# Ledger of designs, part 60: designed miniproteins, single chains, continued (2)

Each design is a single chain, and the fold is of that chain. pLDDT is the mean over its residues in the fold that is shown.

## One batch from the design tools (miniprotein)

Design m6057
Fold by ESMFold2-Fast:
Structure m6057 (fold): chain A 95 residues (1-95)
Amino acid sequence: SPEKGIIILVQLNAAFTAALVAREFKLPQEERDRILANIRRLFDGILEEETNPEVKKLIREAQEVFEKLLRGEIPVDEAIEKYNEIFKKISEILK
């Protein structure tokens, strides 16, 4: 469903923005842990409903990027580039 695809992409953008904000503003560890828990719950929900194995793989790749960004394990620019590639691939499958 195109509507389900749009909802997934909106949810991914919201989660990525939260991770970016936490990273750029150097939010305290307690706030970062809360954001991480929220991201994990969001990804679990998406993965439970998604049946397309290619979309599932891309969503898992997005989760890894978001968690690494939030933990400071990758540069912000690299996370943006990787997420843009994943977003484009998901959009192409869901059109």
Scores: mean pLDDT 86

Design m6058
Fold by ESMFold2-Fast:
Structure m6058 (fold): chain A 77 residues (1-77)
Amino acid sequence: MEEEEMRRLLERLREIVRLAREDLERAAEAFRELLEELMKEKGISLEEALEYLRKAVLKLSREDVQLLLEAGRLALG
């Protein structure tokens, strides 16, 4: 993953984490939108988009990762 792409993904993920602290449903909507954007822009499957995001998620704190997992679970469930 290129450094610039990583930076943009981290900014989007941090915004989702911020939303998750206040409104988990809004965070789930933002997470769905990010996945749909990645799938469309790169021409990849949902599973591939999730693996792509995993590289950025590993750069976040444990607490932020937990909030993202909750938002992602709600988005995909």
Scores: mean pLDDT 81

Design m6059
Fold by ESMFold2-Fast:
Structure m6059 (fold): chain A 94 residues (1-94)
Amino acid sequence: SEALEYAEKGLEAGKAGDARKAAEYLVKAEEAAPSNLGIGAAAGMALIGLGVGEVAGDDAFAARAVARAAEKGINAVKKAGENASGRAGIEGLG
């Protein structure tokens, strides 16, 4: 639940255009669920997107990249909680 809360805060920050804060929240989500490879991948993607955007001077790209990573992180946390070893987990996750 804590990892999900951080991932959702990351998405909110990314949507608000704060790519750095969004990436920090995804790192905290990974720290809260270190065995969840999906959230770890999302945090890594967010840091890469932030770095690419900063080097390019494209804050909008950075914010969009981190927001997309946060969406994947949220989905990874939800799926891991339901059916880590099973089939496509929950119908109609809303």
Scores: mean pLDDT 76

Design m6060
Fold by ESMFold2-Fast:
Structure m6060 (fold): chain A 75 residues (1-75)
Amino acid sequence: SDVDDAIRLIKETRDKEVEEYRKKGLPEVAKEVEELAKRTIEELRKNPDASVSQLIGLILRYIGDVEDLRFKAEK
């Protein structure tokens, strides 16, 4: 389903970001990425019949939140 595909995309992006932050010695930032992904996945699971527009909106919000976190981590 579109929701399952969106969840898979979030998980794959999460795993890559978490690995990179852990390699950089920033485990607390890695935890924040995991928490952002967890919240987004839970929101997706609450809306199994979500429209494509709703799915795109949730994915873009997640990406924006991760970018904000990166900006804060870069000093």
Scores: mean pLDDT 82

Design m6061
Fold by ESMFold2-Fast:
Structure m6061 (fold): chain A 92 residues (1-92)
Amino acid sequence: RAEELDELAERHPELLETEERELARAAAEFQAVAPGLSERERAELMLERMRRVAEAVRETARRVIESEEDLRLLEEALDEALARAEAAVAAL
């Protein structure tokens, strides 16, 4: 749940630092190319960037989270977010 993820981020600030850094990088890369792309290509590029951000957060989590339960909670949340994004792109 949101409260559990917020508590996890408070205990492991490296997770937010990784997310913020990778999101900023993804946003800059997306902004540079998005105006030249079709709606489909733009959506597919956004999904690729989201997968990259999620993987970076997972790498940081595996390094800093010692609790198997907390690690599972974060990995499930990332998988759910990516699954929703993939479904949205597929519906285009």
Scores: mean pLDDT 78

Design m6062
Fold by ESMFold2-Fast:
Formats: structure tokens, C-alpha cells, sequence
Structure m6062 (fold): chain A 58 residues (1-58)
């Protein structure tokens, strides 16, 4: 579910010491990726996680 994908993403960000955006921001970005790219909630969350890694690590 979308809520599970949000929770999993937030836990991964916390575990890696990354800044955690609001639940609303994460939900909006997951929904946008799902609509624009035809992704599942998990696939959208995985892409968003990689975007956060690149932003905060690079």
C-alpha cells in the first residue's frame, strides 16, 4: 500500500541518518511518480529513496 511504502521509506532514511521529509511531502512525491511513470507504490518509493541518497550523499 502507499502508507506501507511511505513508512518503509521513512524508516530507511532514519536508519541511514538522512533528513526525513514530512509524511505529506513523501506521499505527494510517491503519488506523482505513480501517476507520471505508472509505478507501484514500492517502485515509486525505491526511486524516491535513490533521489534522496543522491541529494544528501552527493
Amino acid sequence: SIEDAIGDLMRRLVWHGLPVPSVDEIRERILKLMREKGLSPKEAADILYEEYIKKYKE
Scores: mean pLDDT 81

Design m6063
Fold by ESMFold2-Fast:
Order: C-alpha cells, then structure tokens, then sequence
Structure m6063 (fold): chain A 64 residues (1-64)
C-alpha cells in the first residue's frame, strides 16, 4: 500500500505516487516531496528525482 502525507493537491499526490512506483520505491521506503522556488520535486532514497506539477506544499510518499 502507498501512503501520502501532505501534498494537498490530489493530482500532485497521484503523480508523486506514479513516479515513486516507476522509480522502484520499495516497501518500507519513503520518497519526499519538497516545494522549492515554486517547483515541486519528489526525491527517492536512491537519489531519483522528478518535477511534480501542481505541488504547492511539502509531503511524503511511503510504500507500506
């Protein structure tokens, strides 16, 4: 199961989940979403990153 905390935009949350799964987020791992200078960035523990449009707040994506 994937759990999202923060990330108030449902579309941004969906995109962050999709990227985390495609980038190989493993069970027990957490990807972080940070908004910097108006840009949402998701980062996985292995260093994989992507831009997340519509992200206006920070959050996390955890695979359980």
Amino acid sequence: MITVTGISSPLAARLAIEFAEQAGLKEGETATVKVKDGIGIVTLPDGSRALIPYATDDGTVTKE
Scores: mean pLDDT 82

Design m6064
Fold by ESMFold2-Fast:
Structure m6064 (fold): chain A 73 residues (1-73)
Amino acid sequence: NDAEVDALIKQMEELKKQLEEATTKEEVLNIVDQISALAEQAVSLARTQEEVDKIGKLLREAQATGAKKLKEL
């Protein structure tokens, strides 16, 4: 269901925004874990390569932001 995949992608985007605002290592790790879980769920429901690529890009960007913030905290 495209609407379900879109909802999961939107939730990942919102969590990525929260990740950028996170101020503790615990917050960073918790948000990255949540994005990873949503990405796994979204990929399992994805029907097109474009959806898979979008999910993968969001996950990669979230992991990179998380790693950067963990070094700064």
Scores: mean pLDDT 86

Design m6065
Fold by ESMFold2-Fast:
Structure m6065 (fold): chain A 113 residues (1-113)
Amino acid sequence: SFKEKMEEIKKRIENAKSVQEIVDALKEALDVLYEVLLTGTPEERLEAIRMFNEIVSIAKKKLQELGEEERFQKIVEAIGKYLQEMDDLALAGDREGARKVYEKLKKEIEKIG
């Protein structure tokens, strides 16, 4: 279940000891979101977006506790720039377009860790 994977990722971020662990968990959350955007029902798609946004909020709090707020600002910028485009392409049935944006967003997040 994508819900179980998202809940596990939330716990991993809450217990993260480094920026790299948070970034790796965020990339996994993006992988789960991307799969649901391509294969899920409209209800599952909305729930996955909601859970992803909750994970991003938890990551923000954790990075702030670690003193790494500037790294989080770069992650939020990357998400804001590409997530809507990925979502719109997936909704339109442009699977290859959505995949390219997903891969680009994932690489941008990886560069921050």
Scores: mean pLDDT 85

Design m6066
Fold by ESMFold2-Fast:
Structure m6066 (fold): chain A 57 residues (1-57)
Amino acid sequence: SVDLVVEMLRKAGIELDEEDIELLKNHPDLDRVGDAVGVLLALGERDKERIIAHLRK
């Protein structure tokens, strides 16, 4: 679930705002969401904006 993903990211030091969470919930491609979460966990907060922007296109 998205709530579990948000909790995992927060524990890894990555904070998502409400807009980011809604983007994840409403994204039509679950594989792209999964890939983005994996990259966020691996690279951390520094690359968050770039990864979120990729999901918005």
Scores: mean pLDDT 69

Design m6067
Fold by ESMFold2-Fast:
Structure m6067 (fold): chain A 68 residues (1-68)
Amino acid sequence: MESSQRLGELNLEAKRNGHRGELEGDGAGDGRQTHVHLSGDEGGVELLRRMLEAAGVVAERLEVTLVD
């Protein structure tokens, strides 16, 4: 729950910075494991990755899809 909410905020912040990036998180109801999927152009994905690290979001699995 908490992780999914934070991931949503990061996605909005990436859009505010003018990059095309989407961040999807699949957090179980227990919140123990978070699967994060980043998709977008290279700039958007790179920005989202940096924002995840800066925000201290813990992702058990991180998957990246580049869209050109």
Scores: mean pLDDT 58

Design m6068
Fold by ESMFold2-Fast:
Structure m6068 (fold): chain A 86 residues (1-86)
Amino acid sequence: SLLEKIERMAREAIEELERRGLITPELRERMEEAERRVKEEGLSSPPALAALAVLGVELRRRGLEEEAERIEELLREMRKLVAEAK
């Protein structure tokens, strides 16, 4: 399904940044909390997309502007795909 593909794409983006050492344990906890919230509330949104949104905000806060912009662009593209899947 399209939602499963979006979940995979978001997860792959997170894993790439984790391999680059950009995800601290504290950031990971906040990302996991965002995913839990989506799952518990029964929202029809891919959980990894919520984690990716938290990551993008944190990268911007740290001054990693280019990484943040790339993640923000991916989020915009994936959110459009979610809207079109309905």
Scores: mean pLDDT 81

Design m6069
Fold by ESMFold2-Fast:
Structure m6069 (fold): chain A 86 residues (1-86)
Amino acid sequence: MIESVEVVSVRKVDGDTVVTVSAVFKDDSALKSIVAGQVTEPFGEISHGRGKTQTATFTLKSDGPVLVTVIARRESGEVDTAQLTV
């Protein structure tokens, strides 16, 4: 389901870290989510959509590397995940 994931930008804005991530999906049938933070406690905004490309922007109030998880789901229950550190 997931074709590629990319960090588009990482920047500091007024003490906060702003991260933009783009994900490309092989097909449009999957529900798509991009989550920043840990699986049990995401502290970035969840982005949902359909279509081949999805972009999400997160404002992070913590220093250090953040794990970003991209999740694709089909109506059949099939799930695909990709992770990157920003």
Scores: mean pLDDT 65

Design m6070
Fold by ESMFold2-Fast:
Structure m6070 (fold): chain A 72 residues (1-72)
Amino acid sequence: AMVPADDIGTRLATLGHTELAQQLGKMVREHIGGSLEDLMIPRSVADEIVALAEAGRDEEALALFREALAKL
């Protein structure tokens, strides 16, 4: 299943990871000139990114998102 990347941004912001959510938005803007709402990613990847952030593994969350972005 595919979900808008905004699902990650909203979930991260709700959990207090607002800066990480903002970094993801900036990455999408720099890559495609759009926002998190303009990018569709696999739900499994979205869930993994949120789980990594909840574990305090922010660098790994960003790396996984960057890999997903590169597959566009």
Scores: mean pLDDT 82

Design m6071
Fold by ESMFold2-Fast:
Structure m6071 (fold): chain A 80 residues (1-80)
Amino acid sequence: SVKEKMEELLEKLKTASREEAIELLQEFSNELQARLLAEKDPSSPEAKELLEANMLTGSALLALSMGLPVEKIIESMEKA
């Protein structure tokens, strides 16, 4: 599920360098976007879960680009 993949991502981020964190988040964002484009019903629970995960991942990438530390990104994502 999207939730399980998000939890796996968060665990990887805990031991990742800044560069690795950016690559992991970008890779996950690309996967979520591809799944959203393949989704046939935009009102489905899966489409909503994918959209929410994509928005959260995009916000994390933006925050990293603004100089926020990986630890703060993990905290923010865990609270959502």
Scores: mean pLDDT 83

Design m6072
Fold by ESMFold2-Fast:
Structure m6072 (fold): chain A 86 residues (1-86)
Amino acid sequence: SDEARRAAEEGRRAAQQGDGRQGARYAVEGAQLAVRDGDASAAREAMEAGTLAAQAGYQQGDRLATSEGAGASMAGAGASFESGGE
C-alpha cells in the first residue's frame, strides 16, 4: 500500500525534524491504512515512525507527542500482527 507507506515515511520525516506531534499523526494514519490494506510491512514502518515520534516528544518534554507516538507505535505493531506480520 503506497498510501500507508507514504504516511509512515512522512511520520518518520516529521519526527526526525523534531515534530513529534505531526510524526505521531502520520504514524497513526499509516497504521490505519496498513490495517485497511492488510500490509504488514507498512504497519511495521508505521510502528517505527510512532517510536521515533515518541522519542522526539520525550526529548522535547512534550508529553502529548510522547503519548501519541507511543500509541501510534502500538497501533502499528497491532496492525502488523493482524496482517500476519512476524
Scores: mean pLDDT 81

Design m6073
Fold by ESMFold2-Fast:
Structure m6073 (fold): chain A 99 residues (1-99)
Amino acid sequence: MKVVKTGLLIGEQDSPERAYERAKELAEEAKKEGADELEFTLLISGSEEKIRELEEAVKRALEEEGWEIVDEEREVSTSVQGRSSTLLSVVRIRARKKE
């Protein structure tokens, strides 16, 4: 039976360190629950550099906890609120247990 653990981070003001900690918590919970795969979703508004920093922090945390990154999906959308527009990126990272 395939068990998938899911997690979400809304990263508008989050640091790479915070993203790392949340991904590590998800990976530890997934191991405790006997999950075969996990999926981590990042909702990030900001620059390409910030998105990459958060994505890399999550991937490092998952790999250090014994998970292998098997898929990465990135979607970019623009949210318009009155006179302001915000670039919103959705990054989905899927991982499986290494051993």
Scores: mean pLDDT 73

Design m6074
Fold by ESMFold2-Fast:
Structure m6074 (fold): chain A 64 residues (1-64)
Amino acid sequence: TPTETDLKETLTRTLLEIIKEFGEDEARKVAESMVPVLSSMYSLTKEEAKEIMEEALEEALKEA
């Protein structure tokens, strides 16, 4: 299983591609929809999954 850092890096790259192809609003929607999936797949609380996703989105926006 990936570490929290590895997961954040992977999510950041994924969101960056979405921003480049579909724009920021679409990336935000994708990020929100993935929070419950991350929570279930990696046994994170919804709050932990949301925090990781928000940090990944912030980093992706800086790179866009």
Scores: mean pLDDT 79

Design m6075
Fold by ESMFold2-Fast:
Structure m6075 (fold): chain A 67 residues (1-67)
Amino acid sequence: ARELYQEGGDAISAGDWEKAREMAEKLKALGYKEAGEGILLALEGAKTGDVEKGQEGAIKAANGVDE
């Protein structure tokens, strides 16, 4: 779970939106719905330049892999 979360975050930082979405969907499939949704939200923030949305998504993703 944490490995997929890290790969998703790394993909967003690298601008690899396809890989970030893939990692988010894998997390959701494994039952880490909050983590997957958080990565998707962070991805949307990164794509649109919405820094608050990106930060909200990153926090949600981090919390989702710990629960």
Scores: mean pLDDT 78

Design m6076
Fold by ESMFold2-Fast:
Structure m6076 (fold): chain A 70 residues (1-70)
Amino acid sequence: DELRDKLVELLLANPELAKKAYEYLKKNRAELEAALEAAVAATPDPAEAAAIRERYEAIVRGIEEAYKLL
């Protein structure tokens, strides 16, 4: 959650960026998730694959949380 917490802090300091990030995420969610699944499938190391997914989930949750707090 360190990445998520840091991202929330950064986005709350930049409300315009938080709104743009949230709208981009909402509009492009299916494409972003498809790209994530492709990246995970292409990664033979399970620990590395898990780290990719965890980073994506932290970024998504950070954007959603920051937007909710605006």
Scores: mean pLDDT 84

Design m6077
Fold by ESMFold2-Fast:
Structure m6077 (fold): chain A 88 residues (1-88)
Amino acid sequence: GAPNSDEEIEEAIEILKKKLEEAKKKGDKEEVGLLTYRLGAGYYLLGKLEEAVELLKEALKIYEELEPGSQKVENLKKHLEKVEKELE
């Protein structure tokens, strides 16, 4: 496969954090939701499950506000449940 090293994932997380702060300043709710979800996924790949859960919960709240009942919301709920089960 195309391997993402932990170093590449950590670099991506730092870039995503910067983009998320800028999106929040602009009030771009769709971009905030997407970047928050990507950050959660990045932390999950690093095995930082507690941080991943918090970010996925935040992303879910944003997606529920923007597109309630969508397949995107249902997929995110399923991802969140899987990560929460790994944390326990």
Scores: mean pLDDT 83

Design m6078
Fold by ESMFold2-Fast:
Structure m6078 (fold): chain A 75 residues (1-75)
Amino acid sequence: MSDQERLERLKKRIEELKEEAKKTDKTNRKEMLMVEMSAGVLEIELSVMMRYSPEYRDEYQALLDEVVKLSKEVA
């Protein structure tokens, strides 16, 4: 798989998580924690990819910033 294909798949996963977060009951702490945990998994994966594919570091960093922003909105 190319880094371009991986970036597109990660973008899709992030968009799916954003849509899930919008549909989640924000008064339910357990449901919000599940969204936060899912975001945490993506943060780890993106951080690993930045180390393994340094030529695409800025692109992975942009996606990581989006995931971190989502995590802060649900915390």
Scores: mean pLDDT 78

Design m6079
Fold by ESMFold2-Fast:
Structure m6079 (fold): chain A 77 residues (1-77)
Amino acid sequence: QLSAEELERLQYFKSLLSEEDQVLLPDQYLQYFAANTAGLDQGKLARILNAAIDLVKAKPGVFSPERLFGEALKRAS
């Protein structure tokens, strides 16, 4: 269950995705990202999301939400 702040971050992530890209990052993945990005600024959230999209496009079906987030966070830093 997501907190109010986590739901706001989830909606922010969804607002940055095209309908096409949202199919690549279903709600389960974005919920994990929202829950694990507390205290990060919007610029860093956008960089993490863009890195995740690039990773999924390069290697479809390989990543769990947890693994994708970890790899995206490394690339965004």
Scores: mean pLDDT 85

Design m6080
Fold by ESMFold2-Fast:
Structure m6080 (fold): chain A 80 residues (1-80)
Amino acid sequence: MSFTELMDRILDVLRPSLSPEEVAAFRAAVARVAADPTDMDALTRLTELLERAYARASPEQRAQVDAILAEAAAERRAAE
């Protein structure tokens, strides 16, 4: 799973907890990090948006995000 695929899956789960402006900001931050993984401003913005969305999310949405993150971590370990 690529970084962009991971972030798109997380965004799909958290989208109902975000405004259209926050969704646009999330997509812009993901694109910036994908283009330059060392862009600390983009990473900070993405982290803030994720934390805010996760805090607003239902327990079911949080469980789905946690499952997506666990799947991505397992795929990365299997590739090593």
Scores: mean pLDDT 81

Design m6081
Fold by ESMFold2-Fast:
Structure m6081 (fold): chain A 64 residues (1-64)
Amino acid sequence: VDLDALAKYLAKHFGISVSQAKDIIRYVLTSNKSDEELADIIAKEAGISRSKALKMVTVARTYL
């Protein structure tokens, strides 16, 4: 998977920066946490809703 292309897709689709999208991809790849736990962490760190964070994690996992 082209991680740069995935980061650009997530950034455009969810209205976040490419840098922020790359951080989300890194969390999904390196973390042993559940999608729910990752969504809670990302929502708090990025200042977005938990539902939006969960959707981004799910989309990232689909392509990884």
Scores: mean pLDDT 80

Design m6082
Fold by ESMFold2-Fast:
Structure m6082 (fold): chain A 86 residues (1-86)
Amino acid sequence: MGDEAAKAVASGDREEALKAARTVAESQNPELGRKVADAAAEYARKSKTPEAASTAMDVAGHLLGSGNPEMIEAATRAARVAGEAA
């Protein structure tokens, strides 16, 4: 699950990335949340496009909505990286 979710986020497919983020946020698994947040940050950082940054910010938004402190911390870091990349 974690590797598939991270791959979906890194794929550049916005719909799959957001679906993976929602599923991981609902799982309440902080390890999966960190993997997805890291993948989103890396995708935004490598792509350096407003579209990639927007996708990464939306992925981070779902993790922030999880209510899990570890996911929120990882998502906050990912959102910062995405904002700086755009």
Scores: mean pLDDT 79

Design m6083
Fold by ESMFold2-Fast:
Structure m6083 (fold): chain A 108 residues (1-108)
Amino acid sequence: MKLTEEEIKGLKILQKLFGLDVTGELDEATIDRIYTYLSTFDTNGDGILEGNELLILYMNLRAGLKSEGFRLPSFKDFTEAFGGDKINLNDKEQTARKFVRFLYLSQP
């Protein structure tokens, strides 16, 4: 799969943070790892992260970014990066792409 330069940079950051091989490719293992991570915040099991679930994900990501010395995005910046106030986990590839772009934009 061909990624943008931004997605490749974000993907390498994600792979390093999650202890995966830093390939710069959005392979099945990387997509599954992102899905598994995001799914831990889907407390009602509807496949949609919204409201309190989305806020908890943001706070968790912000804490992780802070520990790594990254720029700390606002909740608005976070939701805009994911295309709105909801994250649809059923769109695994699109959600993974948005997540890696978010990490790229959050780098120092």
Scores: mean pLDDT 77

Design m6084
Fold by ESMFold2-Fast:
Parts: sequence; structure tokens; C-alpha cells
Structure m6084 (fold): chain A 71 residues (1-71)
Amino acid sequence: MSEEEREKLERQARNAALAAAGLLGALDAVQSDPEAFERAKEAAKRALLETGSGAAALQAAIDELRRLGLG
């Protein structure tokens, strides 16, 4: 994977995790728990790599945050 592709993937995953936290009303919670945010971002990144879908990335981040008790 190129540096450009890695940067784009990271940005898309971060944006999906932020959107998920916003939708769940959990922005303050993830700001105080960087591990939870990182897990949501990793879930979104995996979904992007498997599907290429932003919707799948958002759903993966939502599911991960809910699994951690933040939604």
C-alpha cells in the first residue's frame, strides 16, 4: 500500500469513527477514552479494506463503540 493510500485510509477511518461517536452522542466519552476511539477507528479501517464502503466503515465504528458501552 502506498503512503497516499495509507493516509487516505487513515483519514476515512478517523472520519467514520468521529461520525459514529457523534451519532451515538459519545464524542465527550471517546475524547476521555482514546483507546475506545482507536478501536472504533480500527474497526472502520478494517471495513474499508474489506468492502471499500464508507457506509460499512461507519457501521463498523458504531458497532465497536456500542460493544464498548458508549452507545
Scores: mean pLDDT 83

Design m6085
Fold by ESMFold2-Fast:
Structure m6085 (fold): chain A 89 residues (1-89)
Amino acid sequence: RDALLAGIAAQAGAVVRHMEALEAAGKATETDRRIAELARRAVEAARAGDGVAALEELERAIVLLAEAQGDAEAAEEARRLVAELRAAL
């Protein structure tokens, strides 16, 4: 279970880092900041041992990312990740 929670935290952390890179490049929108907030909540929930809440927040981040960005690469990577973690949970 700790390995799964660490995996969720690592992947949510990857979403946070991607959004932080957009902010550093001056390209982040308000929606990108909202996605980062949801991903940070997923990291915190995973660190607290709440895998269900962590996956729920990560899924919200992915849905918002797909809806707002139209970035097929980022959206597909995030969907693949949540699908793997949900199947393992």
Scores: mean pLDDT 76

Design m6086
Fold by ESMFold2-Fast:
Structure m6086 (fold): chain A 86 residues (1-86)
Amino acid sequence: MPVPSPERLALLEEKAPELDELLRKAGELIKQLEDEEKKKEGIAFLNEVIAKINALVSDPEASVEELDEALEEAIRKLKEYIEELE
């Protein structure tokens, strides 16, 4: 059985550690927020990012391009959000 998407595995191995680190950092910054409304918005944002990535990772028909674009968008949005909180 050929691995149908070796590029998908390579993307996950390359991007998942960075994504996990950013999600962890954003989560810790959100927990430190004193503004309950901003904390709630931040939690909702993280949950949406995680749900979208998990849906694509769990979809055997998802293309390597769709996964790459979603991972890059998530990483970019997380970096921007973290920078705004710092």
Scores: mean pLDDT 77

Design m6087
Fold by ESMFold2-Fast:
Structure m6087 (fold): chain A 80 residues (1-80)
Amino acid sequence: KYKVILKSGEEKTLDKEGTKEYIKEKFPELSDEQIDRLLEAVDKYGGLVVTDDGTYTVKNEEEAKEAAKKKDTKFVIVKV
């Protein structure tokens, strides 16, 4: 399962397919291929922060929640 945390503080815990659909709905500018690459990174590293200028990894849900509060964060995905 994955937890998606939005800049607004909204959180969703979903399976892989649900996570893809949720991200497509909230960020329609992202292609299926881009979303698949994000989830691959989350599976490998445990979590990923998406910003306006790029991405960086987080190790756990605690770091993910802290990262979601940062000004430049668009959303965070963490494996749960």
Scores: mean pLDDT 81

Design m6088
Fold by ESMFold2-Fast:
Structure m6088 (fold): chain A 103 residues (1-103)
Amino acid sequence: MVLLKALIGLELANGYKDVDEITENVLNAINSLPEDLQKEAKELILNEEFNKEDLIEILKKLQPDRSRKEIEELVNNLIKIAEENPEILKEVTKKVKEKLKKE
């Protein structure tokens, strides 16, 4: 789940440690995407995994002034932060998927 790992990693990097707060912030981030990207993100979280390249291309469209290399480094760092917190990653992933299935 590359997209979900990056979103969870961002919340952890911002100092959030509570599973419920991280879950709400991740869901709010997904719901704040443009409608087309929001639908794609929800479908990929529930049925398939985003590959890293797809995430980089989406972020490049959202932040055109940032270089591709800067986006790749950001994504890599966020994924690493999430993977270094496996219990939070597991619980947030479970709660996000459960909430997306209800809506």
Scores: mean pLDDT 75

Design m6089
Fold by ESMFold2-Fast:
Structure m6089 (fold): chain A 87 residues (1-87)
Amino acid sequence: SLAELEAQIEAELARFETQQKLALSDEVFRLVEKFNATKVNSREERDALTAAMLQQIADFQKAKEKELEALRERLRRKLEEARRRLG
């Protein structure tokens, strides 16, 4: 049924969002380890390194959000096509 397809789509989106959150956590841990391994000689260098790390995290999160939006749009079109064929 269409209700079953809608439920499957919601479950797929929820799983994808969970996977994205795990990927972001992994990337944050990777960047933090790189940050901790980097020797800096001044506060200014440390502040710059911190800003660069935060920017990389923000860019990664933005890229993952775009992937989620693309999936939502793809699944929305799939549902609309199914509704047209069955309705």
Scores: mean pLDDT 86

Design m6090
Fold by ESMFold2-Fast:
Structure m6090 (fold): chain A 73 residues (1-73)
Amino acid sequence: MALELYAKAAAAEDREEAYEYLARALGVKPEDLEKVEERKSEKVAKELERRLAELVGEREKASREEIEARLKE
């Protein structure tokens, strides 16, 4: 499930491991995500990390169905 992959990405200690889980959730290659991040501003990278942390937090407060709806936004 995408939510489970986001949780693993947020908990990963290594950048490469985090990208592997995130890439699986998005259906892309981890190398492609690394290339995108390198071309994006530092601000965009921080926002992505913040969104992953929020999804992990919401897992404790909302139903899986509700969390999956938020992933579409």
Scores: mean pLDDT 58

Design m6091
Fold by ESMFold2-Fast:
Structure m6091 (fold): chain A 60 residues (1-60)
Amino acid sequence: KLKELENAMRTDEEKFHVLLQQLVDELRATDPGAAVQQLVEHVKKLTNEINELRKAGKKV
């Protein structure tokens, strides 16, 4: 039945909401926002240190 297609689309929206709730739960457990921000800062620091070491290495 054609009306079943409309119901399928509504089901997809419900599934999307469930997926969002799962993401929120995972975020709460992992705290990815804070972790990602810390990782970005550490990567910047490491990149600068590597560049400094490369310059020193070329001189040595």
Scores: mean pLDDT 65

